# Ledger of designs, part 39: designed miniproteins, single chains, continued (5)

Each design is a single chain, and the fold is of that chain. pLDDT is the mean over its residues in the fold that is shown.

## One batch from the design tools (miniprotein)

Design m17427
Fold by ESMFold2-Fast:
Structure m17427 (fold): chain A 60 residues (1-60)
Amino acid sequence: IKLNKEAAEILRKEFGLEGRISLQELMEATIEDLSRLTGVPKEKIEEILKKNEKAKHLVE
């Protein structure tokens, strides 16, 4: 699953990636790629996106 702009912004803030990875790269990354980068399970990343209600386009 690919991230949209809103989802990428949420994850960038949650994991302090603002200075380490660009928004463009985050949008191109998969949730699994982010899981590997942060060390957080993909299930947790998906939970964060769902709970914040800002990942409009990410909802199936």
Scores: mean pLDDT 66

Design m17428
Fold by ESMFold2-Fast:
Order: structure tokens, then sequence, then C-alpha cells
Structure m17428 (fold): chain A 50 residues (1-50)
């Protein structure tokens, strides 16, 4: 799909955020909120593709 590259980019960013949270557990709550926001964007992009 035309959106696959964007989705991969966001998935890569989530991976980096998870690694950051492992090293900075005090920021985990804020990181989890950022990840949830990105996951919502991915879901919306996948729904618009159909």
Amino acid sequence: SGLSGMVRGFEYQIGLLRKYAEQNPEDKEDVDKQIAHIEKIIKELREKEK
C-alpha cells in the first residue's frame, strides 16, 4: 500500500521509544502515552487505506 512506508517509520519510532523507556523508567508513563498516540495514528492510517 502507499502508506506502508509511513507505518514502518512509526513502528521504528515506537521501537526507539520503548528502548528509551527501558533506560529511563521514570519517563515510562509519558513514553507510553506517546506510543499510544503513534499507535492510534497507525490504526487511522490503516483504516483510511481500505
Scores: mean pLDDT 81

Design m17430
Fold by ESMFold2-Fast:
Structure m17430 (fold): chain A 91 residues (1-91)
Amino acid sequence: MSDSEIARKFVAATLLAVGEEIEAELNGDQETAEAMRKVRDLLLEAMKAYENGDYEKAIEKVKEASDLARQAGLTPVAEALEELRKAIEDK
């Protein structure tokens, strides 16, 4: 899988997490909003690791983000993160 395709998957996962954070804040769900902020922080760390060629670290951070999204019950975010993880593994 190309760097361009992986970059698009990082963007897609980030936008989904941001959308869920905004929805959670509007609904007064502080726990879900906080979880999505942590997912975004993990995605930023994963992106930096990927840019440095540390694919193992990038995969670890994406997996942590996916587990957190799944615990929060946000299946679309978790699925986007799993697709991102697989894309990095295929590189």
Scores: mean pLDDT 86

Design m17431
Fold by ESMFold2-Fast:
Structure m17431 (fold): chain A 55 residues (1-55)
Amino acid sequence: SPLEEVQAELARVNAEFEARLAALLAQPDTPETRAQIVALAQEKVARQEELEARA
């Protein structure tokens, strides 16, 4: 069903962003790394909102 597809996609997106965040947190704390973490958080929120709108 569309709802099950959205739930599966949300789980996949969460796992992907968790892995990407972990990789960034392993980097030295620099302005560049901090900017990438902020951008990643914004990208994750936008992607989740898009998927939830389809549920």
Scores: mean pLDDT 82

Design m17432
Fold by ESMFold2-Fast:
Structure m17432 (fold): chain A 69 residues (1-69)
Amino acid sequence: SSDEQTLAWLRANPEERGGRIAAAGTRLVQAQEAGDQEAISQALRTLGLIAEARGDEETAQRWFQQAEE
Protein backbone atom coordinates (compact mmCIF):
# COMPACT_ATOMS: atom_id res chain seq x y z
CA SER A 1 0.00 0.00 0.00
CA SER A 2 1.06 3.64 -0.43
CA ASP A 3 1.15 4.14 3.36
CA GLU A 4 3.42 1.08 3.78
CA GLN A 5 5.69 2.41 1.02
CA THR A 6 5.77 5.90 2.61
CA LEU A 7 6.50 4.46 6.08
CA ALA A 8 9.31 2.24 4.71
CA TRP A 9 10.84 5.24 2.89
CA LEU A 10 10.64 7.45 6.01
CA ARG A 11 12.29 4.72 8.13
CA ALA A 12 15.09 4.38 5.52
CA ASN A 13 15.55 8.17 5.17
CA PRO A 14 15.55 9.73 8.69
CA GLU A 15 17.38 12.84 7.38
CA GLU A 16 14.34 13.63 5.16
CA ARG A 17 11.78 13.52 8.00
CA GLY A 18 12.23 17.18 9.00
CA GLY A 19 11.54 18.36 5.46
CA ARG A 20 8.51 16.05 5.20
CA ILE A 21 7.14 17.36 8.53
CA ALA A 22 7.55 20.97 7.33
CA ALA A 23 5.90 20.22 3.97
CA ALA A 24 2.99 18.31 5.57
CA GLY A 25 2.48 21.10 8.12
CA THR A 26 2.35 23.71 5.34
CA ARG A 27 -0.12 21.59 3.35
CA LEU A 28 -2.28 21.13 6.47
CA VAL A 29 -2.49 24.91 7.09
CA GLN A 30 -3.26 25.61 3.40
CA ALA A 31 -5.88 22.82 3.30
CA GLN A 32 -7.55 24.12 6.48
CA GLU A 33 -7.67 27.66 5.04
CA ALA A 34 -9.21 26.28 1.81
CA GLY A 35 -11.66 23.97 3.63
CA ASP A 36 -10.30 21.02 1.60
CA GLN A 37 -11.22 18.04 3.78
CA GLU A 38 -9.41 15.49 1.56
CA ALA A 39 -6.19 17.53 1.67
CA ILE A 40 -6.55 17.97 5.46
CA SER A 41 -6.94 14.20 5.93
CA GLN A 42 -3.97 13.48 3.63
CA ALA A 43 -1.68 15.91 5.50
CA LEU A 44 -2.74 14.47 8.89
CA ARG A 45 -2.06 10.91 7.65
CA THR A 46 1.40 12.01 6.45
CA LEU A 47 2.18 13.49 9.89
CA GLY A 48 1.04 10.21 11.49
CA LEU A 49 3.32 8.15 9.24
CA ILE A 50 6.30 10.39 10.09
CA ALA A 51 5.58 10.01 13.83
CA GLU A 52 5.30 6.21 13.40
CA ALA A 53 8.63 6.15 11.48
CA ARG A 54 10.20 7.94 14.49
CA GLY A 55 8.76 5.31 16.87
CA ASP A 56 6.31 7.80 18.43
CA GLU A 57 3.23 5.56 18.36
CA GLU A 58 1.14 7.80 20.67
CA THR A 59 1.64 10.88 18.46
CA ALA A 60 1.03 8.78 15.33
CA GLN A 61 -2.26 7.47 16.78
CA ARG A 62 -3.46 11.03 17.53
CA TRP A 63 -2.69 12.20 13.95
CA PHE A 64 -4.43 9.16 12.42
CA GLN A 65 -7.47 9.72 14.65
CA GLN A 66 -7.72 13.37 13.52
CA ALA A 67 -7.41 12.27 9.86
CA GLU A 68 -10.54 10.08 10.27
CA GLU A 69 -12.68 13.02 11.51
Scores: mean pLDDT 82

Design m17433
Fold by ESMFold2-Fast:
Structure m17433 (fold): chain A 56 residues (1-56)
Amino acid sequence: SNEIKSKIEELKKELERLEQEAVRAHIAGDTDRVNELLARIKEIQEEIKKLEEKLK
């Protein structure tokens, strides 16, 4: 459905932002923030996979 495709695109954009934020946090030496961002990235990646399975 168009709604699922739209949600996948939103989540992919959120991943890009979080990946950039994780790089900045790493450069700043903020290990706690890096770990938090990596956990969230993993959750969003799993959500995208589940949504993509619904489109098959």
Scores: mean pLDDT 87

Design m17434
Fold by ESMFold2-Fast:
Structure m17434 (fold): chain A 92 residues (1-92)
Amino acid sequence: MEELRRELEAIKRELEAQGIKVEVEIRGNEVTITVTFPNILQAIAAALVAIGLSLDGLDIEVEVSGNTVTITVRAKDEAEAIEKAIEVLRAL
């Protein structure tokens, strides 16, 4: 768990260095990732990647508003939800 949270923070910092704002909210077996990109085209590209992960069997919901993408990841428990959230962020 602690290692997963450290990995999540590391990815968040890497994206922040690229001008991408990332907010993560963990609520039990549900993780909400809010990603704000420098422009709308990057947000659209990220949303398409997330949709691809959903088609591969991840239980995720994707919402796009301007240059912001909100991705909600659900799993059987908190650890798996964080692992899947990390997978999503790494794919973006």
Scores: mean pLDDT 82

Design m17436
Fold by ESMFold2-Fast:
Structure m17436 (fold): chain A 80 residues (1-80)
Amino acid sequence: MVEEIKEKIKNLSEEEKKEIEKELKEFEKELEEMAKKGVPAREIAEFAGRKAAEAIKKGKYLLAEEILKKTSEVLEKLKA
């Protein structure tokens, strides 16, 4: 019983890692698309803030951190 539960949790953990990677990849794609379309920096920041808050609510703190890092990089490039 306990061993069966442990194996199931391990498999779910790997699936969760893949979900985080997928969400981050989709976020990066959306962020780059918004920048290319000339979306104002404020709207890009608000979008990223919302995504980071959703990640935190789901307990995905590493995803939230990466979202903020990628957003900062894109906004810095838009300063030019």
Scores: mean pLDDT 73

Design m17437
Fold by ESMFold2-Fast:
Structure m17437 (fold): chain A 102 residues (1-102)
Amino acid sequence: MKKLEELIEEEKKKIAKDPNNAEAWLRLGHAYLKLEKYEEAIEYYEKAIKLDPSLSAIAYHNIGVAYAKQGDIEKAIEYYQKAIELDPDYEEARKNLEKLKK
């Protein structure tokens, strides 16, 4: 937890300096996903995608993980499919999708 709090502070500092730092928003999303703050994680991932669409595959996969953990299986499937459409070689997204289709 201590390292996660330090990472959150570093990413917030980067965002305060440059609100268009898409990678900082993505990392903040990852940190909040680990904190099980799924709604905030999704918001940060959506901000990262809006600023830099090249981050969309990893962000969509992790939005899918957040929805799956909240029990929203339909949205989880939707976002895993979006990640796979952008990156057909995304093994983690494919494995997570397969797990939910059974």
Scores: mean pLDDT 86

Design m17438
Fold by ESMFold2-Fast:
Structure m17438 (fold): chain A 82 residues (1-82)
Amino acid sequence: MREEIDAVVEAMNAVSKGDPEKVKEAEKRFPGIVAVTAALLSPEQVKKVLPAFSKETLERIYQLAERLGRTEVAEIVKEALK
C-alpha cells in the first residue's frame, strides 16, 4: 500500500514537472491519475507539459477539465487534439 502511494506521488510529480519520459511511464501505469493531475494544473502549467501526453491522455484530460468546469484548461487541451 505505501509503495503504491509513493508510485502515485511520483506519477503526479512527473506530470507537474513535464518530464516526457517519466510522464510516458506514468501514463502506462496510472492513466487516470495522470489525467486528473493534468486537469488540475494551471493553464500555464498545462501548456508547458502538454507535448508529453499521448492523444488518449489528452482526450481524458479534456473530459475531466470539462466536468470540473476548468474551461481554459479544456480549451488548451482541445486545441492540442486538433
Scores: mean pLDDT 81

Design m17439
Fold by ESMFold2-Fast:
Structure m17439 (fold): chain A 97 residues (1-97)
Amino acid sequence: MKEKLEREITTSMIILLIAVAKHILRTSENEKEAAEDTLELLERAKELIEKTKLSEEEKERIKEALEELKREAAKLENKEESERVIEAVEELLRLVE
């Protein structure tokens, strides 16, 4: 029970980091800064994913959030920054499979 609560809190933090990254990409007028901020948030999400033994349901929730972020990153006008963010998302997707 306590372990389940701790995993739910961690999963919620990971999803929040991904949601904030998605918001930054959607609202920023500077795509390079938005990509850099997004990469920092994804690095924090990666650390949480790697240190936490997530259930299959928790992994699926994170995967859905990452797929949404990947779709948002694909809309960036700067193709180099788009590619960098997509690569980081793909790395996290491999960790949750």
Scores: mean pLDDT 86

Design m17440
Fold by ESMFold2-Fast:
Structure m17440 (fold): chain A 70 residues (1-70)
Amino acid sequence: SKIIEEIKKLLEELIELLEKMGLSEDFIEEFRERAEKFLEYAEKLSEEDLKEELKSIKEFVEELKKQLEE
């Protein structure tokens, strides 16, 4: 699914942002594991639910980027 691929890319971008912020390696590993489980769960979601999840993740990533660039 294109939506799942977009979510995956956003989660990868979020991990890079968290690493740039200096969060611990243990925290980053835990987050990666949670992201993988979420992606497995996302394969079973409806298209409407996937769009809502994508929107929420996009908003969070964009907000975090703005805080890091200012």
Scores: mean pLDDT 81

Design m17442
Fold by ESMFold2-Fast:
Structure m17442 (fold): chain A 65 residues (1-65)
Amino acid sequence: MSAAAQGALAAGGSGVAEARELGDEEAKRKLEEHMRRLVELAEQGKLSADEASAAAGKAARELGV
C-alpha cells in the first residue's frame, strides 16, 4: 500500500475518535472531508479501486476498536 493511503487511514481513525469527544457535527464534517479526498484521489487515478477498498475496510475495523 502507498504511504498516503496509510496516512489517511490513521488520520481517519484518530479523527473520528477525537470528533466523538467534540461532538457529532464535527465528526460529520471530518468524515465528509475524508470521503471527498478519497473520491478525488480515485477519480484522478492516483488510487486503484482495490487500494481504496482495502483502506476503507481497515478504517472501519479501527473504528470498531
Scores: mean pLDDT 59

Design m17443
Fold by ESMFold2-Fast:
Structure m17443 (fold): chain A 86 residues (1-86)
Amino acid sequence: MTLILTFRNVTPAQKEELRAEAERLREKGYDVEVREEGDTVTITIGNLSVSQEIGYILRAIGLELDGHEVKIEREGDTTTITVTFK
């Protein structure tokens, strides 16, 4: 499974947190690509297990409960989670 995490309207502090998370995943052996474009950060994770995907969905729900905009889309074996910080 492939997971695409898109974060919009990110602060510099949030960018540092996202970079740290991406590096942590690479250290665990995941295939991780990071693309930064202005205030948008996209992280693509290959070969994710179902349990790991559920973990990301739960974290995204946590961000929605904190008042951020969250959208989850599935197309085939690819899940896209888009978070817009408010």
Scores: mean pLDDT 82

Design m17444
Fold by ESMFold2-Fast:
Structure m17444 (fold): chain A 66 residues (1-66)
Amino acid sequence: MTVVTAEFPSEEQAQKAAEEIGTLKGTTAELVGPTTVKATVEDNPTRSTAAALIAIGYGGRAKVQH
């Protein structure tokens, strides 16, 4: 499992990113703070990369841990 944690410039961007990441199969995305999203991804490099890219697309700073 891979964990992607992202910090966003606003609560709105964090909510949008969490919602979109949550649409990926094998992912669970949750708000762990007002502007912080934590996504748990099944072992698939394409999905973990997609989650990180979605977070970056919404202005987030993504940290990936395996």
Scores: mean pLDDT 79

Design m17445
Fold by ESMFold2-Fast:
Parts: sequence; structure tokens; C-alpha cells
Structure m17445 (fold): chain A 85 residues (1-85)
Amino acid sequence: AAPSPAEREALIARMEALLARARADPATPEEVIALLEEALAALRAGDFGAAVALLSEALRLAAEAGRDALALEIADLLAALNAVL
């Protein structure tokens, strides 16, 4: 099922805040930032399947890079997105 407008708006706001924090950290890999930007665009377009796939890849790369706090935030957002799909 598609998320409600309120759930979608909340997820977009969380994603925007996460991307802003990732961009503010110079240790964040550029590829992770690019994947988060694409995930936000997919979420705004209502392409939830693409958003899940892009967030899953961003999570993998953030974890591999040792960005544990960012990886946990991405995992939490991914879980929240999957819960409303």
C-alpha cells in the first residue's frame, strides 16, 4: 500500500535532514551523498521501490566506510519507509 500524505511528508522531512547532516560531515563519501540525493528524488516522485533500493545501497556504503552513526540513521529511515509500504 502507498504511504499516507502525512507519512510521505514526514519521511521526506527526515530524508532532507539526514542528507543535510551527511553533507555537513566532510568524512561522508561522495557516493553515499549521491545515493541519498537520488533516494530523496525517488521518494518525492513516489517511486518507493527505487527509494528503498537506493537507501539500501547507501546503508551498505556508509557501513563499509565506518560511518556507523550515518549507517544507523539510514537503517532507521529505511525501516520506517518499509513499515508504510
Scores: mean pLDDT 86

Design m17446
Fold by ESMFold2-Fast:
Structure m17446 (fold): chain A 58 residues (1-58)
Amino acid sequence: MSAEQLEADIAAIEEAIRELEEEIARREAAGEDSTVLETALGILRAALDFEKALLERV
């Protein structure tokens, strides 16, 4: 995989994390359950760390 593809994937994951954090904050403000979104956030953060580690080796 090219460095350009990894950078694009990283950018997409970072945007998804930002949107998910905003949704979690909105639900918490409304007193709604955000457990599923918090789990998804953890998975995205792990994927981001993995992609950044791959880019560092290029």
Scores: mean pLDDT 82

Design m17447
Fold by ESMFold2-Fast:
Structure m17447 (fold): chain A 110 residues (1-110)
Amino acid sequence: NAERLAADAARAAEAAGEAARAAAEAETDREAVAAGAAAAVAAAGAEAAARLAKEAGASEEAAAEAARAAEEAAEAARRAAEEAETEAGRAAAETAARAAERAAEAAKEA
C-alpha cells in the first residue's frame, strides 16, 4: 500500500531530521559523536523506508514525494553527523528537518 509506505517514509524522515538537529546543536565533541551516531542510524532507516516506497511502485505523486523527501532527509542527516559542530553540519540538519516536514505533508496527501 503506497499510503502506508509513504507514512513509514515520513516517520523515518522525521526521526532522521531530529537526530541530525541534535548532532548539529551539540556543544562538545563527546555529545557531537553520540548524536552523530544516532543521526547515522536514523538516516539508514529513512533511506530504507524511501527505497521500499519506491520499489512498491509508489506512482501517486504524494507517495513519490514522501519517498524523495525521506531520501533527502537521510542524506542530510548523514552529512550533519559527519560535520557535527560545523556550519555545514548545522545547514545539513536544517535541510533534514525541512525534508522531514515535506515527507510528512506528502504522506497526508497520499
Scores: mean pLDDT 74

Design m17448
Fold by ESMFold2-Fast:
Structure m17448 (fold): chain A 78 residues (1-78)
Amino acid sequence: SLDDIIEQLKTASIEEAADLLAQAAIDSQGDRSILEPIATAIIEAKGSQVAAEVLLKALPKIEDPQIRDTLLTAFLSK
């Protein structure tokens, strides 16, 4: 569930969080209703600097440029 993904992301290392974030973006096909709560949760739990590092490590794991752009937008809108 979305809550399970958020809880995993809160406690994960930066590298593990990047893998989880990329997988969530791919599995949701860039669904903003899923990615925006995830972005908010990471920023609130880890702070903006760590959230940015997780995002930057997640982006190259996503082959679809539309999904990458949506994930980037979800974080920038926070």
Scores: mean pLDDT 85

Design m17449
Fold by ESMFold2-Fast:
Formats: C-alpha cells, structure tokens, sequence
Structure m17449 (fold): chain A 78 residues (1-78)
C-alpha cells in the first residue's frame, strides 16, 4: 500500500514540474491542467498512505487548488 502511495506521489511531482515549466513559459492553461492532475495524484497517494476516504481527499485537494488558482488570477488581473 505505501509503495503505491509513493509511486503516485512521484507521478504527482512530475506533473507539478511540468506545470511549473508551463507557468514559466507563460502557458497558464497548461500549467492549470498539470497542477490539477498533480493535485489528484497527490490526494490519491495521501488517501492510500493514511487510509482516508479517497473521494473526500480528492474533493478537498481540488477545492483548495481551484481557490488558489482563482486567487492567483485575481492578483494577476490587478
């Protein structure tokens, strides 16, 4: 179980790095896409590692990410 969680966490890190590269290139849409994928993979890894409800962890991770993206968009719109 923990090994699978570590593998998912590693995949999440790869997606996050791709998101950062896209962000550095000014491609906000691609960055958002990869950040969402990373968040989902990380939530799944955390659920497997802690035995938490996977669906609840995914929902919370997605909500937090959406709020963070919206705040970033508001700051950039200033």
Amino acid sequence: MKEKAEELAAKAKEKALKALEALKAGDLETAKKYFREAAKLLAEAMALATGADLEEVKKKAEETLEKDIKVAEEILAE
Scores: mean pLDDT 71

Design m17450
Fold by ESMFold2-Fast:
Structure m17450 (fold): chain A 119 residues (1-119)
Amino acid sequence: MVKILIYAPVTLEEVAEKVKKALEKEGYEVILDPELFGKDLSLEELVELAEKNNADLILLIGGSRTKGVGVRLIDVETAKKNLDKSLEEVSVAEVFGITDPEELVEKAVELVKEYLEKK
């Protein structure tokens, strides 16, 4: 069973909850801790949290200054080898420029499914 840790800012908490529900409907196990909303976590802290929860993937929902709002997917094993790199550099898949919250939920699910089918 694939386990996914979702991390999002407070402003996107409702979207994160919808993404969790959508991913669970697809048969994935999802970890979403409301206490993490609004915390500025480093890549090292995100990887440590993922390992503590036995998560395989980290799904970041958030804004990019240059690309707008979207999602990043991080493979925990890949990130562990690249803790000195930025979130952008360790992302195995990403989609940005999403303005509709419902489209963001759909794109997050699609991104996870496509990555896992390729893996």
Scores: mean pLDDT 79

Design m17451
Fold by ESMFold2-Fast:
Formats: C-alpha cells, sequence, structure tokens
Structure m17451 (fold): chain A 103 residues (1-103)
C-alpha cells in the first residue's frame, strides 16, 4: 500500500504533467488515479498496456516497467515524464518534468 507521501507525490506529478504538457485538468485526475492503482498493485502489465495505448515506444515502455519493478517511485515518475512528453509531442518539456520529480 502506498504511503500518504507517495500518494501526494503522484498527485503533484500528475498536476505538473498536465500543466507542462498543456493537457486538461481532468488528465491530472485520471493520471493520478491510474498511477495510484498501478503502483499500489505493482501492475507492470497494466502500465505497459496503458503506455502502449497512448503511443509510447516499446523502448520507453520497457524502461518505465523496469523502474516500476525496481520499486523506486522517483525512477518511475522520471521515466513517465519522458514517456508522456514523447507521447504528447512535448519532448522539450521532459527535463522540466524530470527536475520536478527530483524536488
Amino acid sequence: MLSEEEIEKIRAFSEKAAEVLELPPSFADELAALLQYLLDNRDAEGLRTYLLSLGASEETVDRTVAALESGDLTAVLKELARALAQIYGKEDKAPELEAFVDE
């Protein structure tokens, strides 16, 4: 089960991702709920399916799944930052999202 601090970090990341990638606020809510579910259950197959459905490359999906399997939330969120930036054509925004995760 995720800690309250981990849940807060996931929500903050999801809000920042929506802002930086210029996506609707509903995207932040949906992403936060999905990430809480996937990370709480360590659902590697669910995460892979989700990212592939959004158009992520197999290489990007493999890195994100490996981060999930490591149990490192920071690593997962950094790989997700890169994946989402690539998916939404905002690759130049990946460094900003990754820096946010390190704070």
Scores: mean pLDDT 83

Design m17452
Fold by ESMFold2-Fast:
Structure m17452 (fold): chain A 120 residues (1-120)
Amino acid sequence: MRFLLGLSFSGPVEDIIDVTVSVRVEGDEVTISIEIEVKAGTSFTLTLTVYDEDGEELVTITLSVSADMKLTSKSITLAPGTELLSESIEEKDGVLTYTVEFLTPRGVRVTITITIKAVE
């Protein structure tokens, strides 16, 4: 099973310190973990697009984050046949965690966790 990920950032690239992506596949369950380290005091907009093996868009997520690591705006667009199962946001101790779970048209359950951490 294969997914293609597209990531884009608005704002200075030099303020993005590190981006780590990990993918775990267990049968029809897929977990995508994205960890982003940003310079303290940075505000930005992140757009994540997930594509299937055929290059079709499954989901596009746009998150706008303030300099104090709080979510200021959020949008999610699901492709036809993709079902949103759950969505959660946690803002704690300078770390923003966004988790979304969806079911693809092919019956694959995908969990995406985006963790954004400020680094001094």
Scores: mean pLDDT 80

Design m17453
Fold by ESMFold2-Fast:
Structure m17453 (fold): chain A 99 residues (1-99)
Amino acid sequence: GSAEIEELLREAEELVERAKELIKEGKLEEALELLEEALRLVEEALRHELSEEQRERLRRVLERLLEAAMELLKVSEDLEIILRAIGLALRAIGLLFEL
């Protein structure tokens, strides 16, 4: 229901914000794990009927998630992290086209 969607969106927003902090601290693996979980919550929210306001919040979360993934790609020298971040970014872009 609406309350479930609001909670999923809130959790996704918090995960993206924490991931951005971890990237600044050089904790790239931990940041990536939080971004992957945030994307999972967004995918779950998209299984529900969304209001226009909820769709706009999802767009903002996906945009912020993409921004964080791009920051990971700029600073990471680890091939596994790079490939996972690319996969994450491509999935997020795909979801943005569905909104």
Scores: mean pLDDT 88

Design m17454
Fold by ESMFold2-Fast:
Structure m17454 (fold): chain A 64 residues (1-64)
Amino acid sequence: SEVEGALLEKALAEARDRRKELQAELTRAQSAGDEKRVAALEREIARVDALIATLEAQLARLRA
């Protein structure tokens, strides 16, 4: 449905924006030598990447 597609596109845009924010935080943590924060941010980025892949697959199925 149009509503479902719009909600998925919004969720995907929000997830992509979150990934950009996390990448900036990762760069800052790397510059600070904060190994624990780097590891935590890498795990969070991996989770967001998995969410993006899931949302992209759901949108592809809805458009088929």
Scores: mean pLDDT 89

Design m17455
Fold by ESMFold2-Fast:
Structure m17455 (fold): chain A 98 residues (1-98)
Amino acid sequence: GRLERALELAEEALELIRRLLETDAARALELLRELRELLRRLLDLAEEKEQLLRAIALLLEVVGLEFEAERRADGAPDAALEARARAVLAELAALLAE
């Protein structure tokens, strides 16, 4: 259903952002903050305990990565990886707006 797809998109976004964090910490931090706001909306939409726990687990991972990103020095930009992460976040945001 819609919520299951939203959780899958959130997991995909997180994986892409985690990879981006290795080279472009500043951009990864911006995208992590966007994902955190989308995950907060997902918490409100959870209909089952398992969905709620999955969303909470993702939110905790995002907060941990934000904390890591704030302490990393900036490296080389990865425009292709950033574009892929932004596309997944946009799809997630559109799905949650329905």
Scores: mean pLDDT 87

Design m17456
Fold by ESMFold2-Fast:
Structure m17456 (fold): chain A 67 residues (1-67)
Amino acid sequence: MTEEEVLKALREAGATEEQLKQARSILEQGREKGVLDGTIRLMMEALRAGKSVEEVIREAAAYVAAA
């Protein structure tokens, strides 16, 4: 799964442009910390579980911060 696929899924789930910018920033931080694949997986699993875009972004930010 790619970063673009995650961003597309977030957009389809109703993400605003500001939320998409936040998601891109989180994905970039995940790449810098070597946890990009884990971040992508977490975001996609959260979306599949029916979590809101806001919840997905919050959980991804916490995951990357803890990495």
Scores: mean pLDDT 86

Design m17457
Fold by ESMFold2-Fast:
Structure m17457 (fold): chain A 72 residues (1-72)
Amino acid sequence: MIEETAFRMASGARDSAVMHEILTAAGKIARETKEKLATITDEEEKRRLEEESAQRVEEVARQIMEAAGETP
């Protein structure tokens, strides 16, 4: 989910530097999320964390694109 969201947002970027920045930020979020997921045994909690992390990736990607002056 996080990786899919990251690639979807990155593919919307017009500048390769912006795309790279989005993927770098998403990679950090994905690592932090995977570390937390390793300590969670409840499937519902895992799903919630994955959804929250995907939303965070979308928010960060949007901020990066807006700062770069890019529009969809």
Scores: mean pLDDT 78

Design m17458
Fold by ESMFold2-Fast:
Structure m17458 (fold): chain A 63 residues (1-63)
Amino acid sequence: SEAVNKISELVEEGVRRLAAGDVEGAVRKFREAAELAKSNGYEQAAQSSQRAADSVPRLHEGM
C-alpha cells in the first residue's frame, strides 16, 4: 500500500540522517514513521519505529 511505502521511506531517511550525524533529524523521521504506522493500524511497525526514535538520543547522550 501507499502508506507502507511512505513508512519505509521515512525509516530509510531516518537511517540516512543518523549515518550523517543528524541525530535530531533521524529522531523526527522515526517519529513520523511511527505516527503514520499507528494511524494506519500497523502496530508492529509503529512500535519498532518508536523504539528507534527513543534509542537514538540514548546513544548520543554524554555522561
Scores: mean pLDDT 80

Design m17459
Fold by ESMFold2-Fast:
Structure m17459 (fold): chain A 66 residues (1-66)
Amino acid sequence: MLTKEELEREVEEAFADMLYAIALQESGGDKEKAAELLREYADWAESQGRTVLAEKLREKADELEK
């Protein structure tokens, strides 16, 4: 069974996946624009103290810029 901390982490990871999908949609398939948008989302998440979300968003942005 998930602990509260594990559940909160999974929720943040799910949010990162959702924001990744939104970034790809908004960029019209432009990976550089999607990566930039994900970095903006990560900066916002960090400002809200949502460290796991910020880390996952930055990871996804880095993957797009390969």
Scores: mean pLDDT 81

Design m17460
Fold by ESMFold2-Fast:
Structure m17460 (fold): chain A 66 residues (1-66)
Amino acid sequence: MSAKLKAALAELHRNYGIDPEELEEFIRKKIEEGKSEEEIAEELHEKYGVPLEVARGLVEAVKESL
C-alpha cells in the first residue's frame, strides 16, 4: 500500500469511522469488476457517505497502488 493511500484511508477512519482495510478491498474489487472511477466514487459516496471529491481521490490512489 502506498503511503499516500494509507494516509487517506487513516483520515477516513478517523473522520467517518470507516475501516481502512474494508474500504481498500471494496475499491479493489470494483476496479477488478471493470467499474469506472466515477462509478466507484459514486458507490463509495452512497455506501460510506464519503464526499465525491474525496472518493475520486481514493479510487485514483488505489489504482496507482495496483
Scores: mean pLDDT 77

Design m17461
Fold by ESMFold2-Fast:
Structure m17461 (fold): chain A 77 residues (1-77)
Amino acid sequence: KLEELLALGRRLLAELRALAETASEEEVIRAAARAAGELAAALGLDGEALEQAVLAQDEAAVDALVARMGEVLRALA
């Protein structure tokens, strides 16, 4: 399960890298928000909430969800 999450992370990072070469900064931010949401969903968290928080630049909501992701990842290690 941790290995599957790492594989998902690598795939999403590769997609973001490809976009960063040709896409606008706004498109890269949208793709990064979506990738963060997918990772949160893979951990059993509210991926849509994290995606929206990143897009809205809601720092408090992002911090809360990222902290929860860290707790889940620590439990998986």
Scores: mean pLDDT 75

Design m17462
Fold by ESMFold2-Fast:
Structure m17462 (fold): chain A 98 residues (1-98)
Amino acid sequence: MKEEKGKEYLKKGIEYYLNGDYEKAAEYFEKAIEYFESVDPTSEELAKAQALLGLAYEKLGDNEKAAKYFEKAAEALLSKDPNSEEAKAALERAEYLK
């Protein structure tokens, strides 16, 4: 149930993102982040939620917030795996948005 709730927020956020409702997508990704931070601040799901929020902010034209959340996602991924390919991709995207 605990993990299911966070994953449900992610799923809803992705659904809104795919439908072009980036403001609603960001809202649900923020809810997912709050949930995963309270349950497991080292989770891969937290990193995923942060990266997805970055994507939503990029679509909204808020490149500063987008870069911030891609950097947060990379930090979470690197804390688990210093060689994380996903973390490197997130950092490259953050740099591109500057």
Scores: mean pLDDT 81

